# Designed miniproteins, single chains, continued (5), part 6

Each design is a single chain, and the fold is of that chain. pLDDT is the mean over its residues in the fold that is shown.

## One batch from the design tools (miniprotein)

Design m16188
Fold by ESMFold2-Fast:
Structure m16188 (fold): chain A 60 residues (1-60)
Amino acid sequence: SAAVEAARAARAAVEAQLDAHVAALKADPTASDAEIAEAQAHRDRTVAALDARIAALEAA
């Protein structure tokens, strides 16, 4: 459906943006391990929530 396609496109865009942020922190010598871990955890939670939303749309 158009809603599922739009949700997948949004998920891919958000994942790319959050992955870029994590990569930038890893490249920053002033970033702490805790900051990197928090950014990774935020990325993982956000992507999981979007995946759950896509699954719900596919089940409807």
Scores: mean pLDDT 90

Design m16189
Fold by ESMFold2-Fast:
Structure m16189 (fold): chain A 92 residues (1-92)
Amino acid sequence: SMSKEELFLETEIALLVMQAAIEKRILERPDATKEDIEDVISRLNELKKQAEEILKRARELGLDSVARDAENVIKYIEELIKKAQERLKELE
């Protein structure tokens, strides 16, 4: 039912969600160091950039559902970055 391009972009979104979920688990570890959280922020910013590239491509192709999914992933990553920055302020 999906085009090959839609399926490819949705697969990329699913992989970004999985990677962001891994970063969330690292962020939530009670033993997470300042360096661990700084690395999480760096990787989340790269995932956000990838999600923004998917959003741009989805909009160019008129794939409204993919664009919506990409926007949701960007928002999720932004909330994780905010949480990571708050966690970083709690660490020495």
Scores: mean pLDDT 91

Design m16190
Fold by ESMFold2-Fast:
Structure m16190 (fold): chain A 77 residues (1-77)
Amino acid sequence: NEEQAEKLREEGERLREAGRYVEAAVKFIKAGELYYESGNYDQAAEMYREAARAYELAGFPEAAQALYEKADELAKK
């Protein structure tokens, strides 16, 4: 459901603004999964990039790299 994915994205953005980066990353991953299920691969890739960015800010660069790779795979250049 794209509506549910957008809600999760907004929750992730608020958590990131509050400096709660791990929680933000989890919300972005869930949003990405919902976009993927609805066939919106570009939006799914964007959510995985936001999650990766949040993990970098939280100090988890290896988790971030895995998510960037997943996003690149989905983005279809």
Scores: mean pLDDT 86

Design m16191
Fold by ESMFold2-Fast:
Structure m16191 (fold): chain A 80 residues (1-80)
Amino acid sequence: EENLKKAIEAAEKGDVEKALNYARQLMREGKYEEAKKIFEKIIEIDPNNVEAYFMLAHAYEKLGKKDEALKYRKKAQELS
């Protein structure tokens, strides 16, 4: 809960690096649904952030959403 709130606050303030750090913590904690939402917010404010697309693909893969994972992994590869 705490890391999710901090990640949302950072993303809303446009602090992409801080939001990514909290979202990575959510991934380590197995909170893939929460992490997914933060990576989606990061992509909205920084649409060329390659790391956010790779991490979003990873979160979708952990959630068993293979088609979405492939979509975002492809997007990350196109941007890098």
Scores: mean pLDDT 84

Design m16192
Fold by ESMFold2-Fast:
Structure m16192 (fold): chain A 50 residues (1-50)
Amino acid sequence: MSADEYLREAVYALSTGRYDEAIALSQKALDIDPDNRAAQLVLERARAAK
C-alpha cells in the first residue's frame, strides 16, 4: 500500500472512533513517508483521543 492509502484509512478510522486502528495506520504512512504532516497530525489526534 502507498502512504496515501494508509493515510486515507487512518483518517477514516479516526473519524469513526477507532483510535488504535488510526494510530497503527498513521504509523504505517509515516514508515513510508516520515515527513507526511497529515499522517503526523492524525497520529497526534488519535493518541490524544485515548
Scores: mean pLDDT 82

Design m16193
Fold by ESMFold2-Fast:
Structure m16193 (fold): chain A 56 residues (1-56)
Amino acid sequence: APVWDGEALVEAARKAGRHTGESRARDPEHYPGKADPEVLAERAEEAARQIQALQA
């Protein structure tokens, strides 16, 4: 199951971050300067990796 697989968690987080960035890019009036999907994907991936490191 992907919920315990650290690599699957990191990949899911990256995809979620990218999707969030794309959604925010479609609504710049509410999310000015916070909509870069690549930046949000990288930050989500980094956060997931840090959580994995803490659990190791």
Scores: mean pLDDT 69

Design m16194
Fold by ESMFold2-Fast:
Structure m16194 (fold): chain A 100 residues (1-100)
Amino acid sequence: SKVDELIAEAERLLDEGIKLLNEGKKSFQEDVEKALEKYKEAQDKFTRASNVAGEAAKLAEEQGDTGKATVARILQASANGYKDEAEKFIKEAEEKLKKL
């Protein structure tokens, strides 16, 4: 179904964002510019994951599928949490670049 496709896309984007965030963390001490690039890419993935999860939730709610709506809302909340974390790491990387 379209709901299942959107949930799967949101999960994929969330996983990709987490991978990018971790790659950024690994690069932070040796290459802060690379870390910043990875953090910004992660933020974009989390923003898109949140939006897609929100679409899935709305569609599931319209269909009366309360179970899938709940799953989609949990994914949206998770994506928003990671987005906030990525924004924090972007700020830390930008501050480090200003001191170089």
Scores: mean pLDDT 92

Design m16195
Fold by ESMFold2-Fast:
Structure m16195 (fold): chain A 71 residues (1-71)
Amino acid sequence: EAEELLRKAEELLKEAEKYLEQGKNKEAMDLVGEAMRLAMEAVKLDPSPEVRERAEKIFDRGVEILLKIGE
């Protein structure tokens, strides 16, 4: 459920960071997009403050990765 979606999104962001370190920007962008999608689904399933806070952290981290790719 929401917890599993957030956990998977967090795992995808870690993988995206590894691809970013390797210069694989396209793969990193794809993983960030999927992580953000899962975080949105988690909030739709469980709009609790705890789930929303974890989703916000996922979005913040994803945006940080995307900004590094855009350079």
Scores: mean pLDDT 84

Design m16196
Fold by ESMFold2-Fast:
Structure m16196 (fold): chain A 70 residues (1-70)
Amino acid sequence: EEEDRERFKKVSKELVAEIKKTQADIDAELAANPDLDPETVRQRVVSTVADALIKIGDAIDEELRRRREE
C-alpha cells in the first residue's frame, strides 16, 4: 500500500529532522554557555535522547496500529 509507505517515510524524515534539530540546539547552547556545568550538559543530553526514543517508539506503534486496521 503506497499511501501507508508514504506516511511511514514522512514520519521517518520527521524523526531524522528532529534529531538533527536537537543536535543543533545542543551545539548552540554549548556555544552560548561554554562554562556550562558538565552535569547540566549530561542531563540535557540524556533528556534529549529519551525524548527522541519515545517519539520513535510512538511512531512505530501508530504505524503498526494503522496496518492492523487495513
Scores: mean pLDDT 70

Design m16197
Fold by ESMFold2-Fast:
Structure m16197 (fold): chain A 73 residues (1-73)
Amino acid sequence: SSMREKLIEEARKLMKEGLKAALEEKDVETAVKLFREAALLAQEAGDEELARKAEKMGVAIATGNLEIAKRLL
């Protein structure tokens, strides 16, 4: 796989781990950090849509809007 594909795969993995941290572990701080890292990896891969999605999910989790975060998955 290309480096771009690996970065996108890792970004998606971090987003899934972030959602688990928020919903199952109730660790909002860790979740927000994971979504921030996912956004940076997506940006590095040139996937602007995925980067925006990860940023929006991080904000939604930080503000307690879990319904919005789930809708963005």
Scores: mean pLDDT 84

Design m16198
Fold by ESMFold2-Fast:
Structure m16198 (fold): chain A 90 residues (1-90)
Amino acid sequence: AAREQYQELRKRLDELEEKFKTASKEEILELMQEFAEFVLRLLEKGMPKDAAKMAAGAFAGSAAGYARDVELSAELDKIVKELIEKINAM
Protein backbone atom coordinates (compact mmCIF):
# COMPACT_ATOMS: atom_id res chain seq x y z
CA ALA A 1 0.00 0.00 0.00
CA ALA A 2 1.09 3.62 -0.62
CA ARG A 3 1.08 4.35 3.13
CA GLU A 4 3.40 1.41 3.79
CA GLN A 5 5.83 2.69 1.13
CA TYR A 6 5.75 6.18 2.70
CA GLN A 7 6.49 4.69 6.14
CA GLU A 8 9.48 2.76 4.72
CA LEU A 9 10.75 5.94 3.02
CA ARG A 10 10.37 7.96 6.25
CA LYS A 11 12.25 5.29 8.24
CA ARG A 12 15.11 5.38 5.70
CA LEU A 13 15.16 9.19 5.90
CA ASP A 14 15.44 9.09 9.73
CA GLU A 15 18.32 6.56 9.47
CA LEU A 16 20.10 8.82 6.94
CA GLU A 17 19.70 11.92 9.16
CA GLU A 18 21.46 10.02 11.97
CA LYS A 19 24.29 8.93 9.60
CA PHE A 20 24.77 12.52 8.35
CA LYS A 21 25.84 13.60 11.88
CA THR A 22 29.14 11.67 11.59
CA ALA A 23 29.51 11.16 7.81
CA SER A 24 32.31 12.57 5.65
CA LYS A 25 31.54 14.72 2.57
CA GLU A 26 32.07 11.69 0.31
CA GLU A 27 29.76 9.52 2.45
CA ILE A 28 27.04 12.23 2.52
CA LEU A 29 27.07 12.48 -1.31
CA GLU A 30 26.93 8.67 -1.62
CA LEU A 31 24.04 8.46 0.85
CA MET A 32 22.16 11.20 -1.07
CA GLN A 33 22.55 9.31 -4.37
CA GLU A 34 21.41 6.03 -2.75
CA PHE A 35 18.35 7.74 -1.25
CA ALA A 36 17.43 9.34 -4.60
CA GLU A 37 17.58 5.92 -6.30
CA PHE A 38 15.52 4.37 -3.48
CA VAL A 39 12.81 7.07 -3.85
CA LEU A 40 12.64 6.51 -7.64
CA ARG A 41 12.27 2.74 -7.13
CA LEU A 42 9.39 3.30 -4.69
CA LEU A 43 7.68 5.57 -7.26
CA GLU A 44 7.96 2.74 -9.82
CA LYS A 45 6.25 0.51 -7.21
CA GLY A 46 3.31 2.95 -6.90
CA MET A 47 4.31 5.49 -4.26
CA PRO A 48 2.41 8.81 -4.64
CA LYS A 49 4.51 11.65 -6.10
CA ASP A 50 3.52 14.02 -3.27
CA ALA A 51 4.85 11.59 -0.63
CA ALA A 52 8.13 11.25 -2.57
CA LYS A 53 8.46 15.06 -2.90
CA MET A 54 7.81 15.56 0.83
CA ALA A 55 10.51 13.02 1.68
CA ALA A 56 12.94 14.65 -0.79
CA GLY A 57 12.25 18.08 0.76
CA ALA A 58 12.82 16.81 4.31
CA PHE A 59 16.03 15.08 3.19
CA ALA A 60 17.26 18.28 1.49
CA GLY A 61 16.65 20.25 4.69
CA SER A 62 18.51 17.69 6.81
CA ALA A 63 21.46 17.48 4.38
CA ALA A 64 21.74 21.29 4.17
CA GLY A 65 22.05 21.41 7.98
CA TYR A 66 25.12 19.14 7.80
CA ALA A 67 26.76 20.76 4.75
CA ARG A 68 29.96 22.46 5.96
CA ASP A 69 31.14 24.06 2.71
CA VAL A 70 29.94 25.58 -0.59
CA GLU A 71 31.02 22.62 -2.78
CA LEU A 72 29.13 20.03 -0.70
CA SER A 73 26.05 22.30 -0.52
CA ALA A 74 26.08 22.74 -4.32
CA GLU A 75 26.37 18.97 -4.96
CA LEU A 76 23.56 18.18 -2.50
CA ASP A 77 21.31 20.85 -4.07
CA LYS A 78 22.02 19.38 -7.53
CA ILE A 79 21.07 15.83 -6.41
CA VAL A 80 17.81 17.05 -4.83
CA LYS A 81 16.86 19.16 -7.89
CA GLU A 82 17.53 16.22 -10.23
CA LEU A 83 15.41 13.94 -8.01
CA ILE A 84 12.47 16.41 -7.96
CA GLU A 85 12.69 16.82 -11.76
CA LYS A 86 12.64 13.04 -12.27
CA ILE A 87 9.65 12.69 -9.91
CA ASN A 88 7.78 15.43 -11.83
CA ALA A 89 8.61 13.75 -15.18
CA MET A 90 7.10 10.42 -14.02
Scores: mean pLDDT 74

Design m16199
Fold by ESMFold2-Fast:
Structure m16199 (fold): chain A 75 residues (1-75)
Amino acid sequence: MEEGLKALDEGEQAYRNKDYEKAVEYFEKAIELLKDNPYLKAVAYGLMAEAYRKLGDTQKAEEYANKAIEALKKI
């Protein structure tokens, strides 16, 4: 859990610095580390969707937004 939260924080820092490719890498790591926590996994999916939207990958942004919604339904 602690490593997953650290990956989320590192992704958020990259996103704030407009390094969206690096943000995607950290959020991808966070999703894997937080796979057993539906709430934090949903947060990571939502942040991944925003990062892909900033990169112009609308299809992946929509995919991850839907994954976030599905993860929240399991809570």
Scores: mean pLDDT 83

Design m16200
Fold by ESMFold2-Fast:
Structure m16200 (fold): chain A 56 residues (1-56)
Amino acid sequence: SLILEAIELGGKGQKAAKEGNNEEALKLYREAIRLAEEAEASTLVQEFRENEKKIK
C-alpha cells in the first residue's frame, strides 16, 4: 500500500529529525511526500511538508 509505505517513511523521517540527522530526515520526508502524492493522500502530504519545514 502506497499510504502505508508513506506513513512508514514519514515515521522514519520524524525519528531521524529527533535524533538530529537532518539530511536523512529530509531524504525520508521527500520520499514519503512522493508516495503520499501518488496515493492522493493530501492530508499526509501536508503533514509531511510541515514536518519538513521544521527541520533546521
Scores: mean pLDDT 84

Design m16201
Fold by ESMFold2-Fast:
Structure m16201 (fold): chain A 66 residues (1-66)
Amino acid sequence: MSDAQIRAMFDQYSQNGYIDFQAFVRMLQTRFGLSDDQARNYFFRYSQNGRIDYDAFVAMVRDIIA
C-alpha cells in the first residue's frame, strides 16, 4: 500500500485530524476485511484518548500489512 493510499484512506474516515472508534471499526471491516473483534483490538492497541491520529494510523496499517 502506497503512502498516498494510506493518506487517502485516513482522509476518508477522519474528522478534524483523527478517526473515532465507530469510523475506525467500519474502515477496518470495509478496507481490510477484519472482524469486529479484530478491528476493536487494533483500535485499543493504537488509540490515544479514544481516537486515532495519522501517525498511529500509519503504524497500524504497517502492522496489518506486515
Scores: mean pLDDT 84

Design m16202
Fold by ESMFold2-Fast:
Structure m16202 (fold): chain A 101 residues (1-101)
Amino acid sequence: GMEYLQKAIEALRNGDYEKAVEYAKKAIEELGDENPEAHIVLARAYLKLGRYEEAVEAAQKALDIAPNSPEAHRILAEAYEKLGDTEKAQEYRERAEKLSS
């Protein structure tokens, strides 16, 4: 689990977004659904690939595990902005800012 999470983070850093998705999914399979970081990495990779609805689903899963994650709120804000939901994008952006203060 942790080895695949590290590989997913490295792939994301290197711009290998498709590999980041693959490794993040493997990390979730091994670590179980209760690890928010694996879902956050998956959501970021989907954002970079332009897969915005899948990014929302992954980031929402991260929030279900860790409701006060500023990073998950930032991902949701960006994904909703790309999907044209400006009101939700603003709401999640404001929540992320409050959680980071």
Scores: mean pLDDT 86

Design m16203
Fold by ESMFold2-Fast:
Structure m16203 (fold): chain A 59 residues (1-59)
Amino acid sequence: AKELNEKRKKVFDEAVQKLVEDGVEESIARILAAEAISRNPNMTADEAYEEAKKLLEEL
């Protein structure tokens, strides 16, 4: 439980940072990264970033 929370936070923070570097607004990046992680909580930061980018294109 404790280790899963730390990994999840790191994945979220890294995905948000990558999205912001791509020009996505921080608030939108946070929403998209959270949605991506909610779909697969075991995904890596890179996988969360790619899924969030796909979600952005679907909006």
Scores: mean pLDDT 77

Design m16204
Fold by ESMFold2-Fast:
Structure m16204 (fold): chain A 119 residues (1-119)
Amino acid sequence: DPVARATGEELRRLVELLLEITRETGARIVEVIPRRPGFNPVYYILKRGLDPSETAIVAPKSAITEELRKMAESLGIRIIEVEEGAEAMARAAEEALRDPSVRTVLVFREEGGLIVIER
C-alpha cells in the first residue's frame, strides 16, 4: 500500500529530524504513538498533569479540529499550525523549543499520531 508506506517513511523521517533537534537542545522524545484516530492531544496534556501554559501543540491544519482549537484556547495551550510533511513539523517543533517558556512540545499528526518532546 503506497499510502501506508509513505506514512511509515514520513514518521521515520520526522523522528530522525526530531532526534537531531533533541541532541542540539537537550530535550528528549518521551513518547511516540504512530497512529491513534480520534485522539485529542489536550487529553494527553491533562492526563499527564502537564502545565498547559508551558505546552505547545504542533499540527498540520488537517489534524486541527474545532474541538481541539476551542479546548486549547480555553486552557492557554499554544497551537502551531504547519504545512504537511516531516520537515515543516520538525522546524516548528524546533522553533517552539527555542522559547524558554515552552517545556513540552506535542507533534500531533493526521490519524491522531503523537510525538511528545520534553525539556
Scores: mean pLDDT 81

Design m16205
Fold by ESMFold2-Fast:
Structure m16205 (fold): chain A 58 residues (1-58)
Amino acid sequence: KAEELAKRLTSPDPAEQARAVRELARMGDEETKKALEKLLKSPDPLVQSIARVLLNRL
């Protein structure tokens, strides 16, 4: 689900992050957009950057 994939973006494993990015980009639905909007409030600047890039592509 989109929220579980969004949580994987905070993983220290780059393979998990890459997989989550690809899956979220493919979904492109309202659930995905809402999960990404929550990540824009993350204290991690890398996670914020990834969420912003994905939202701009959807």
Scores: mean pLDDT 73

Design m16206
Fold by ESMFold2-Fast:
Structure m16206 (fold): chain A 77 residues (1-77)
Amino acid sequence: MEEREKVYEELKELAEGAAKAIAVTYGPDFGKRFLEEALKAIDEVKKLTPEQMKDEFYRKFGEIARRLAEEARAAAA
């Protein structure tokens, strides 16, 4: 398996797992929004080298997760 393809699948699995956790914690709409934004981030980074794909995705992934968690907490308050 090509390294780029392996990294792509790894990031996709992380995004799907995180989206399910967010859906359970904050609701299905937030899980869906996270998955949509995370998959777009994976598509944006897949043109980079495998090392850059991981670093840039983790940065974007954390930003998306934090923003949605803050929005969900604000909506619950």
Scores: mean pLDDT 79

Design m16207
Fold by ESMFold2-Fast:
Structure m16207 (fold): chain A 74 residues (1-74)
Amino acid sequence: MPFVPSEEERELAREAARRLIEEVKKLIESGDKEKIRKEGIPLAVAALLNAAVAEDEELLAEAKEVMKRMDEAL
């Protein structure tokens, strides 16, 4: 059966997604390509997964956009 998160779990995932998106944005702004490769990719993936768990379409779109910006910065 697919995992069905509770409302509390969705809110925690939403908070986590927002924090992770901001961390990826800071890494992109730093211009450190090596750090973006090593740290940015895992953070961006975690942000995408948390946004999906939160069922927040806006955060999911923002996580995808941040991942695209990260790829363009590399």
Scores: mean pLDDT 80

Design m16208
Fold by ESMFold2-Fast:
Structure m16208 (fold): chain A 69 residues (1-69)
Amino acid sequence: VPAPEELRAEAEAALAAGEAVWASATSVAQEAAAALLYAAAVENARRAGDEALAARAEAALAAHLAAMK
């Protein structure tokens, strides 16, 4: 079972990757890829028990999904 610190690190990495992909996104496929990275960040942050990080990732995902419409 991954340690909470490993899950937190994965969540932070996924959030950063999602932000980078979204910043460079010029297609629906790239926007979808960023959304998946944000979703992974939310899942891993929650599994780590880091509610503040989960809230940050959820806010990023929500903003991204709103921007896609």
Scores: mean pLDDT 79

Design m16209
Fold by ESMFold2-Fast:
Structure m16209 (fold): chain A 62 residues (1-62)
Amino acid sequence: GPLPLYRATEDFEALLPTDLSFKKGDIIELLKEVNENWWYGRNLKTGEEGYVPKSFLEEIEP
């Protein structure tokens, strides 16, 4: 099935080169859960991948 999709609830600016920047409303595809605070995702608008703070994301309910 498709990977879980999440909506950014806030803007996030990357702190490290491996982090993924996004804007509020961007759709992030969850690729991997890394730890309790950080996921690895892809921004569907830009195609860029990186680490994202999970607390800035909300699940898109069907």
Scores: mean pLDDT 83

Design m16210
Fold by ESMFold2-Fast:
Structure m16210 (fold): chain A 77 residues (1-77)
Amino acid sequence: MREEADELEKKGEEYYKNGDYFKAAQYFIRAARLYYRSGDNEKAAKWFEKAAEYAKKHGFSDKFVEVLRELAENLKK
């Protein structure tokens, strides 16, 4: 559960370092979803926000960035 989310987080960071920002965002979103399912709303919100930040920095659509920010904010309440 959390170990699986940690692995996806690690894969996302590896893709980001290699310049594959699209794959990085996908893995960060997957990690955030697993953290949410395991009850770790704090880590889930963190990784949705980080995915949104990276997506905005690297020219992803404003709509995609806003959806990720909204997911993070909903978890912070």
Scores: mean pLDDT 79

Design m16211
Fold by ESMFold2-Fast:
Structure m16211 (fold): chain A 64 residues (1-64)
Amino acid sequence: SAEAEAYLRKGSELAKQGKYEEALKYFRKAIELSDPRSEVYIKAKMGEKEVEEVLKKLGKEIPK
């Protein structure tokens, strides 16, 4: 959906800016709004995993 794509795009922009905690929220919203078989879902899941890994390395808690 266009909404899921918008959340994915915003998550990617925030991650590029180093706003990892905020990026994580947007990637998770994109996941919720997308079909698990869609490219948007796959890309959002990849973004979520990458951002979670960065936050762990920075010693920050990962929200559930």
Scores: mean pLDDT 86

Design m16212
Fold by ESMFold2-Fast:
Structure m16212 (fold): chain A 60 residues (1-60)
Amino acid sequence: AETVLKAMEDLAKAKLDRYKRESDGLTPEQRERLLAKAEEDYKNMVELGKKSAEEIKKKQ
């Protein structure tokens, strides 16, 4: 359960770091939009992993 959450968080962080690197050459507006999308992807991945792990662990 905990392993699933950590794996999803690690994947989300790796994706966020990639977007940050790609954003270094962009205009402030393009960078902001790219990071906002990366942030949404991060939330979705963490939420999915968290639900999977916690529902298995906590569901009665």
Scores: mean pLDDT 72

Design m16213
Fold by ESMFold2-Fast:
Structure m16213 (fold): chain A 94 residues (1-94)
Amino acid sequence: MAAERAREEAERGLRLAREGRGKEGGLAAAEGGGLAAEAAEEGRLEEAAEAAALAAEAGVEAARAGGREGAAAGAAGAIAGIGAAITAGRGELA
């Protein structure tokens, strides 16, 4: 399921970033954020929000690892996930 894959990729991104692999960590965070957006479209808003938050954390750690490109990708993925969750839930987060 998209929600489970989103969490798995976000967790992988966080692990890679903590290992100093900032670019790879950021790319995994972006993948996790995108899958979180897909989970939101499936109506799994809580799981999508959790995965998007984890992807954002992974993006921050990727930036700390010196991966400017990874940090940008991670941030974009997290924003996409959150945006999709808001759109699908339409005020459920308000």
Scores: mean pLDDT 71

Design m16214
Fold by ESMFold2-Fast:
Structure m16214 (fold): chain A 64 residues (1-64)
Amino acid sequence: SRGEAFRAFLEENAPLYAELLKAAVDLSIARQKGAPEDYIAELEARMDGLVAELKAREAAFQAQ
């Protein structure tokens, strides 16, 4: 079923979702605490890369 396929997708990509969530939390804390701008830029670049990877994987799943 579509629901089973979606569950399988989430399970296969659980590590990527976890990394994205961690990156988002780390970035939020860094901004709230006024971390150095270069550190914030590194976190933003990491988050952008993870988002791009997730979007590519989601697009591949939707093409099925």
Scores: mean pLDDT 86

Design m16215
Fold by ESMFold2-Fast:
Structure m16215 (fold): chain A 87 residues (1-87)
Amino acid sequence: DFEERVREILRELGVEEGVINMLLAMLERLGIHSEEELENLTAEQLQKVLGLSREEAEALVERLKAARGDLRAMLQVFVDYLYEYLS
């Protein structure tokens, strides 16, 4: 179960339950149900779902590409985004 694995990793990273729920809801809205789908995420999807500018979305995709093959590192990119932009 991808959702359960994501929840487990986020708890190991010390992420608060409210933020975990926000991140899981964001992944659901992005249509991400696997690590492969996360790796294939586009700037257009991020702009549409998160309301990011083209520049912000491209920067986030670049960070995700740098973390490809490491689900924990890719999830940390979204954790950093949520704490930076929603706090």
Scores: mean pLDDT 83

Design m16216
Fold by ESMFold2-Fast:
Structure m16216 (fold): chain A 59 residues (1-59)
Amino acid sequence: MDEFLEEIRKLVKEGKLTEEEAAALAMHRFGVSVEKIAENLGITPEEVERLIKRAEEKL
């Protein structure tokens, strides 16, 4: 369960993902709703969807 989070963390450390893209993607993959992710990050649900898409495009 932590293997995916470690991979994302490594990509952030290497500069391939931003911390926001990594956080949004990780929460989404673990079943957190877009609305809850938006609340946690202090952004709109539409911005969360854009961050997830950008993260997936970089993987």
Scores: mean pLDDT 78

Design m16217
Fold by ESMFold2-Fast:
Structure m16217 (fold): chain A 55 residues (1-55)
Amino acid sequence: MSEKTQEAVDVLKYSIENNKVSKEQLEEIKKQIEEQFSGEEAEAVIKAAEEELNK
């Protein structure tokens, strides 16, 4: 992943782990990620965030 993509993943994981992100907020963040990153990178960030949320 690019440095920016990795930072986005780390921030989302941290927020999810500390219960700072609701399901509604995660959906909004997914939309923003899809607008800022390429499809492949956006999908990787979203998948990583969803895996943390489902733990």
Scores: mean pLDDT 70

Design m16218
Fold by ESMFold2-Fast:
Structure m16218 (fold): chain A 120 residues (1-120)
Amino acid sequence: SISLTESGGGTVKEGGSVTLTSKFSGADFSEMTKSWWKKSETTGLQFVARISADGSKTQYAEEVKGRFTISQDDAARTLTLNMTDLKVEDTATYYSVGLGTKGLEFLYVEGPGTKLTVTE
C-alpha cells in the first residue's frame, strides 16, 4: 500500500552536483522518519543521511557531511538528497527508506534503488 518512486540518478562528472528525489505514495508522509542508503560494488549497504518525521533533525554519514543535504516537502510528499562536490567514490545505487509506526504496526518502505555513476 506504500510505494516510493525514485529519480535523479544517472551519470555525472566528479565535482558536479545532482539531486535524488523520492516521491512517497499511499503513506502518511509526515509520520515517517526518512533516510537514504547506498550500496556500491566494493561496499555493502551503507547509511548516507536521515531526517526525522517532523523535519527538525538530520543526521549524515561522516564521508558526506558538508557535501550532501537531506530535505523533505510535506505538501509534495517528496524526500530529496542534494549531492554536491561529487566524488568517484559516491558511485553507488541509492535507496530511499521510510520508517514509522501507526498504532501498534511498524511501517517500513524502501525504494527500488537509483543508480548514480560519478566519472572523472
Scores: mean pLDDT 86

Design m16219
Fold by ESMFold2-Fast:
Structure m16219 (fold): chain A 84 residues (1-84)
Amino acid sequence: MKELGEEAVRLMALVASATNNKELYELAIKFNKMISKGVKPSQEELDEAIKALEESKKIARERNNKLTVELANRAIELLDKIKA
């Protein structure tokens, strides 16, 4: 779980920076602190992060930034695994 969380947070930060999504970047910082302390984000917090990633994915698609779309998809997959 911790390794998956660390990867998800890294991808969230990269996607947020690429799309200038401050909400997603703040969620990445919050989750990084939680995961570092062994605390699992709540279902609601994970759903908020997935929603923010979907918004960033839309922006990336509009800009034809296929790499950022792929990173967003990977982050969503990792967050879904953490929710399970």
Scores: mean pLDDT 85

Design m16220
Fold by ESMFold2-Fast:
Parts: sequence; structure tokens; C-alpha cells
Structure m16220 (fold): chain A 73 residues (1-73)
Amino acid sequence: KAERARRLLESAERALEEGDLETATRAVRAAAELAKEAGDRELLERALRLAERLAERGVEEAKELVEELREEL
């Protein structure tokens, strides 16, 4: 689970840099779910940071994810 979450976060970072906000948001959400299941706080913090960047870009779904992840941490 942790390894898959890490790979999804890498994909999300790449998608965000390429401007593919939809792909980045889906990858961050999937990674966050796997990180929660793994109990990996560092991966959750990384997912939160990416979700914050997506929210700053105007992604409404990412704003909800930011609040959810802050509650988990």
C-alpha cells in the first residue's frame, strides 16, 4: 500500500507540473486513501501538500481533500 501510494504521489506531481489538474487530483485522492490504510503519516503529509497546491489552482475537490487530510493528521 505505501509503495503504491508513493507511486501515485509521483504521478500526481508530474500531472500537476503538466497542468493536468484532473489526473493530479485523482492520483492524490487515491494516494491519500492508500496512505491512510497504511498508517503512513509522511505520505499523508505529502498528499496534503499536493492537495493544497491543487486547491490554490482552483480545484474545488482538492479543497475538500485538504480539509479531510488535515483531520487525519
Scores: mean pLDDT 81

Design m16221
Fold by ESMFold2-Fast:
Parts: sequence; structure tokens; C-alpha cells
Structure m16221 (fold): chain A 86 residues (1-86)
Amino acid sequence: MTLVLVYRGLSPEQITAYALRAIGLGLDGYDVEIEIEGDTLTITIGGLSQEEVEAFKREAEELRKRGAEVRISQEGDTLTIEVTLP
């Protein structure tokens, strides 16, 4: 399963923190691609189990509770989670 995480409205500090987390996943053996454009960070992670994907969904729901706008969509084996931070 492929997960696409899109974070919008990030400060430079937040971009660094989220990008470092994604690099950590790549070091753990996941297939990770990172793209930064302005205040938007896109992370694509391949090879995730359903349980790992559900963990990312729970994290996005916690961000939603803290005032973030969260959109989740699925097309085939690709889940996209879009987060706009407050």
C-alpha cells in the first residue's frame, strides 16, 4: 500500500521536523520520496501495511482535533492524506 502525505501551511521549522521524520522512515527501509515546495511538504511512502496506514490516519485525526484541516482519499492501493495546519 502507498501513502501520500501532503502537509500545507508549514513553517520552515515544521518542514524540517516532518522531513527529518520522513528521512527516518527511509532509513528504516521504507520506500520514501520527499518533495518540498514553499510551505508544502509531500511525502510518498511505499510498502506500508494496513496497520501502519491506520496509524497515520489516527495521527491525522489528532491533528484535526488540534485545528488542522484534514482530507483523506483513496484510489486503489494509494491513500492520500492532506493536512493544512492552522
Scores: mean pLDDT 81

Design m16222
Fold by ESMFold2-Fast:
Structure m16222 (fold): chain A 82 residues (1-82)
Amino acid sequence: SLEELEKLLKENEEILKGYVPTEEDKEDFEKLLKIYESGDDELVEGLIEKLKDAIEKGSDLETKQKAAWFLKKLVEYLKKKS
């Protein structure tokens, strides 16, 4: 749910401090949005689970930061759509 995603983002907002997304990160996010907009619930659910796993279990700071940034952009998108 949006509420669960917002909670996860708030718990990890410190990790985003000073993070500057690359052009590759922006392109990857556009691909992510296309998956979300496709209406394929299975792909969307799998995508959200991958983001959660990367934030919670990511082996390095960069992986966690990229995943947290994707989550932030996704939450912003969902709020504008609602």
Scores: mean pLDDT 77

Design m16223
Fold by ESMFold2-Fast:
Structure m16223 (fold): chain A 90 residues (1-90)
Amino acid sequence: MVEELVKEAEELGAELGKAAKAGDFEKAEELEKKIEEVIKKAQELVGGSEEAAFAVAQLASAAAGLAAGEDEEKARAWAEEARRRLEETL
């Protein structure tokens, strides 16, 4: 289910942001690979839609930015746009 993959991507994104902020770039690289796998699974579930893949990537990126202490308002707006795009694809 795409919703479960979105949740997994957001959770991995948040961990990625925390690892990057802590300077643990080795862990950040491992988390990026896991996020890429989740994105591929989401794309496959929606019939190969690149738009769905980009939406999941945006959600992971927004979660990472928020966890890293970036602008919370911008991160939330970015996540909202990504969710809207994903809903239009489903």
Scores: mean pLDDT 76

Design m16224
Fold by ESMFold2-Fast:
Structure m16224 (fold): chain A 65 residues (1-65)
Amino acid sequence: SEIEELKERIAKLDEEIKKLEEKIKELKKKTTEEAKKELLELEEELGILEIERAVLKRVLEKLEA
């Protein structure tokens, strides 16, 4: 069903976000310019995934209403 597919997509995004947050935390311990550039790129990617997850959760709420 659409609801089940949506829940699976949200679960996958939660796992991807968690892995990305772990990488960001590790990079924050580094002080190199290369690490700072990579950190900015990963933080931007994290922001995009968080928006996607928020949108999907809102769609799910409307479908279950």
Scores: mean pLDDT 85

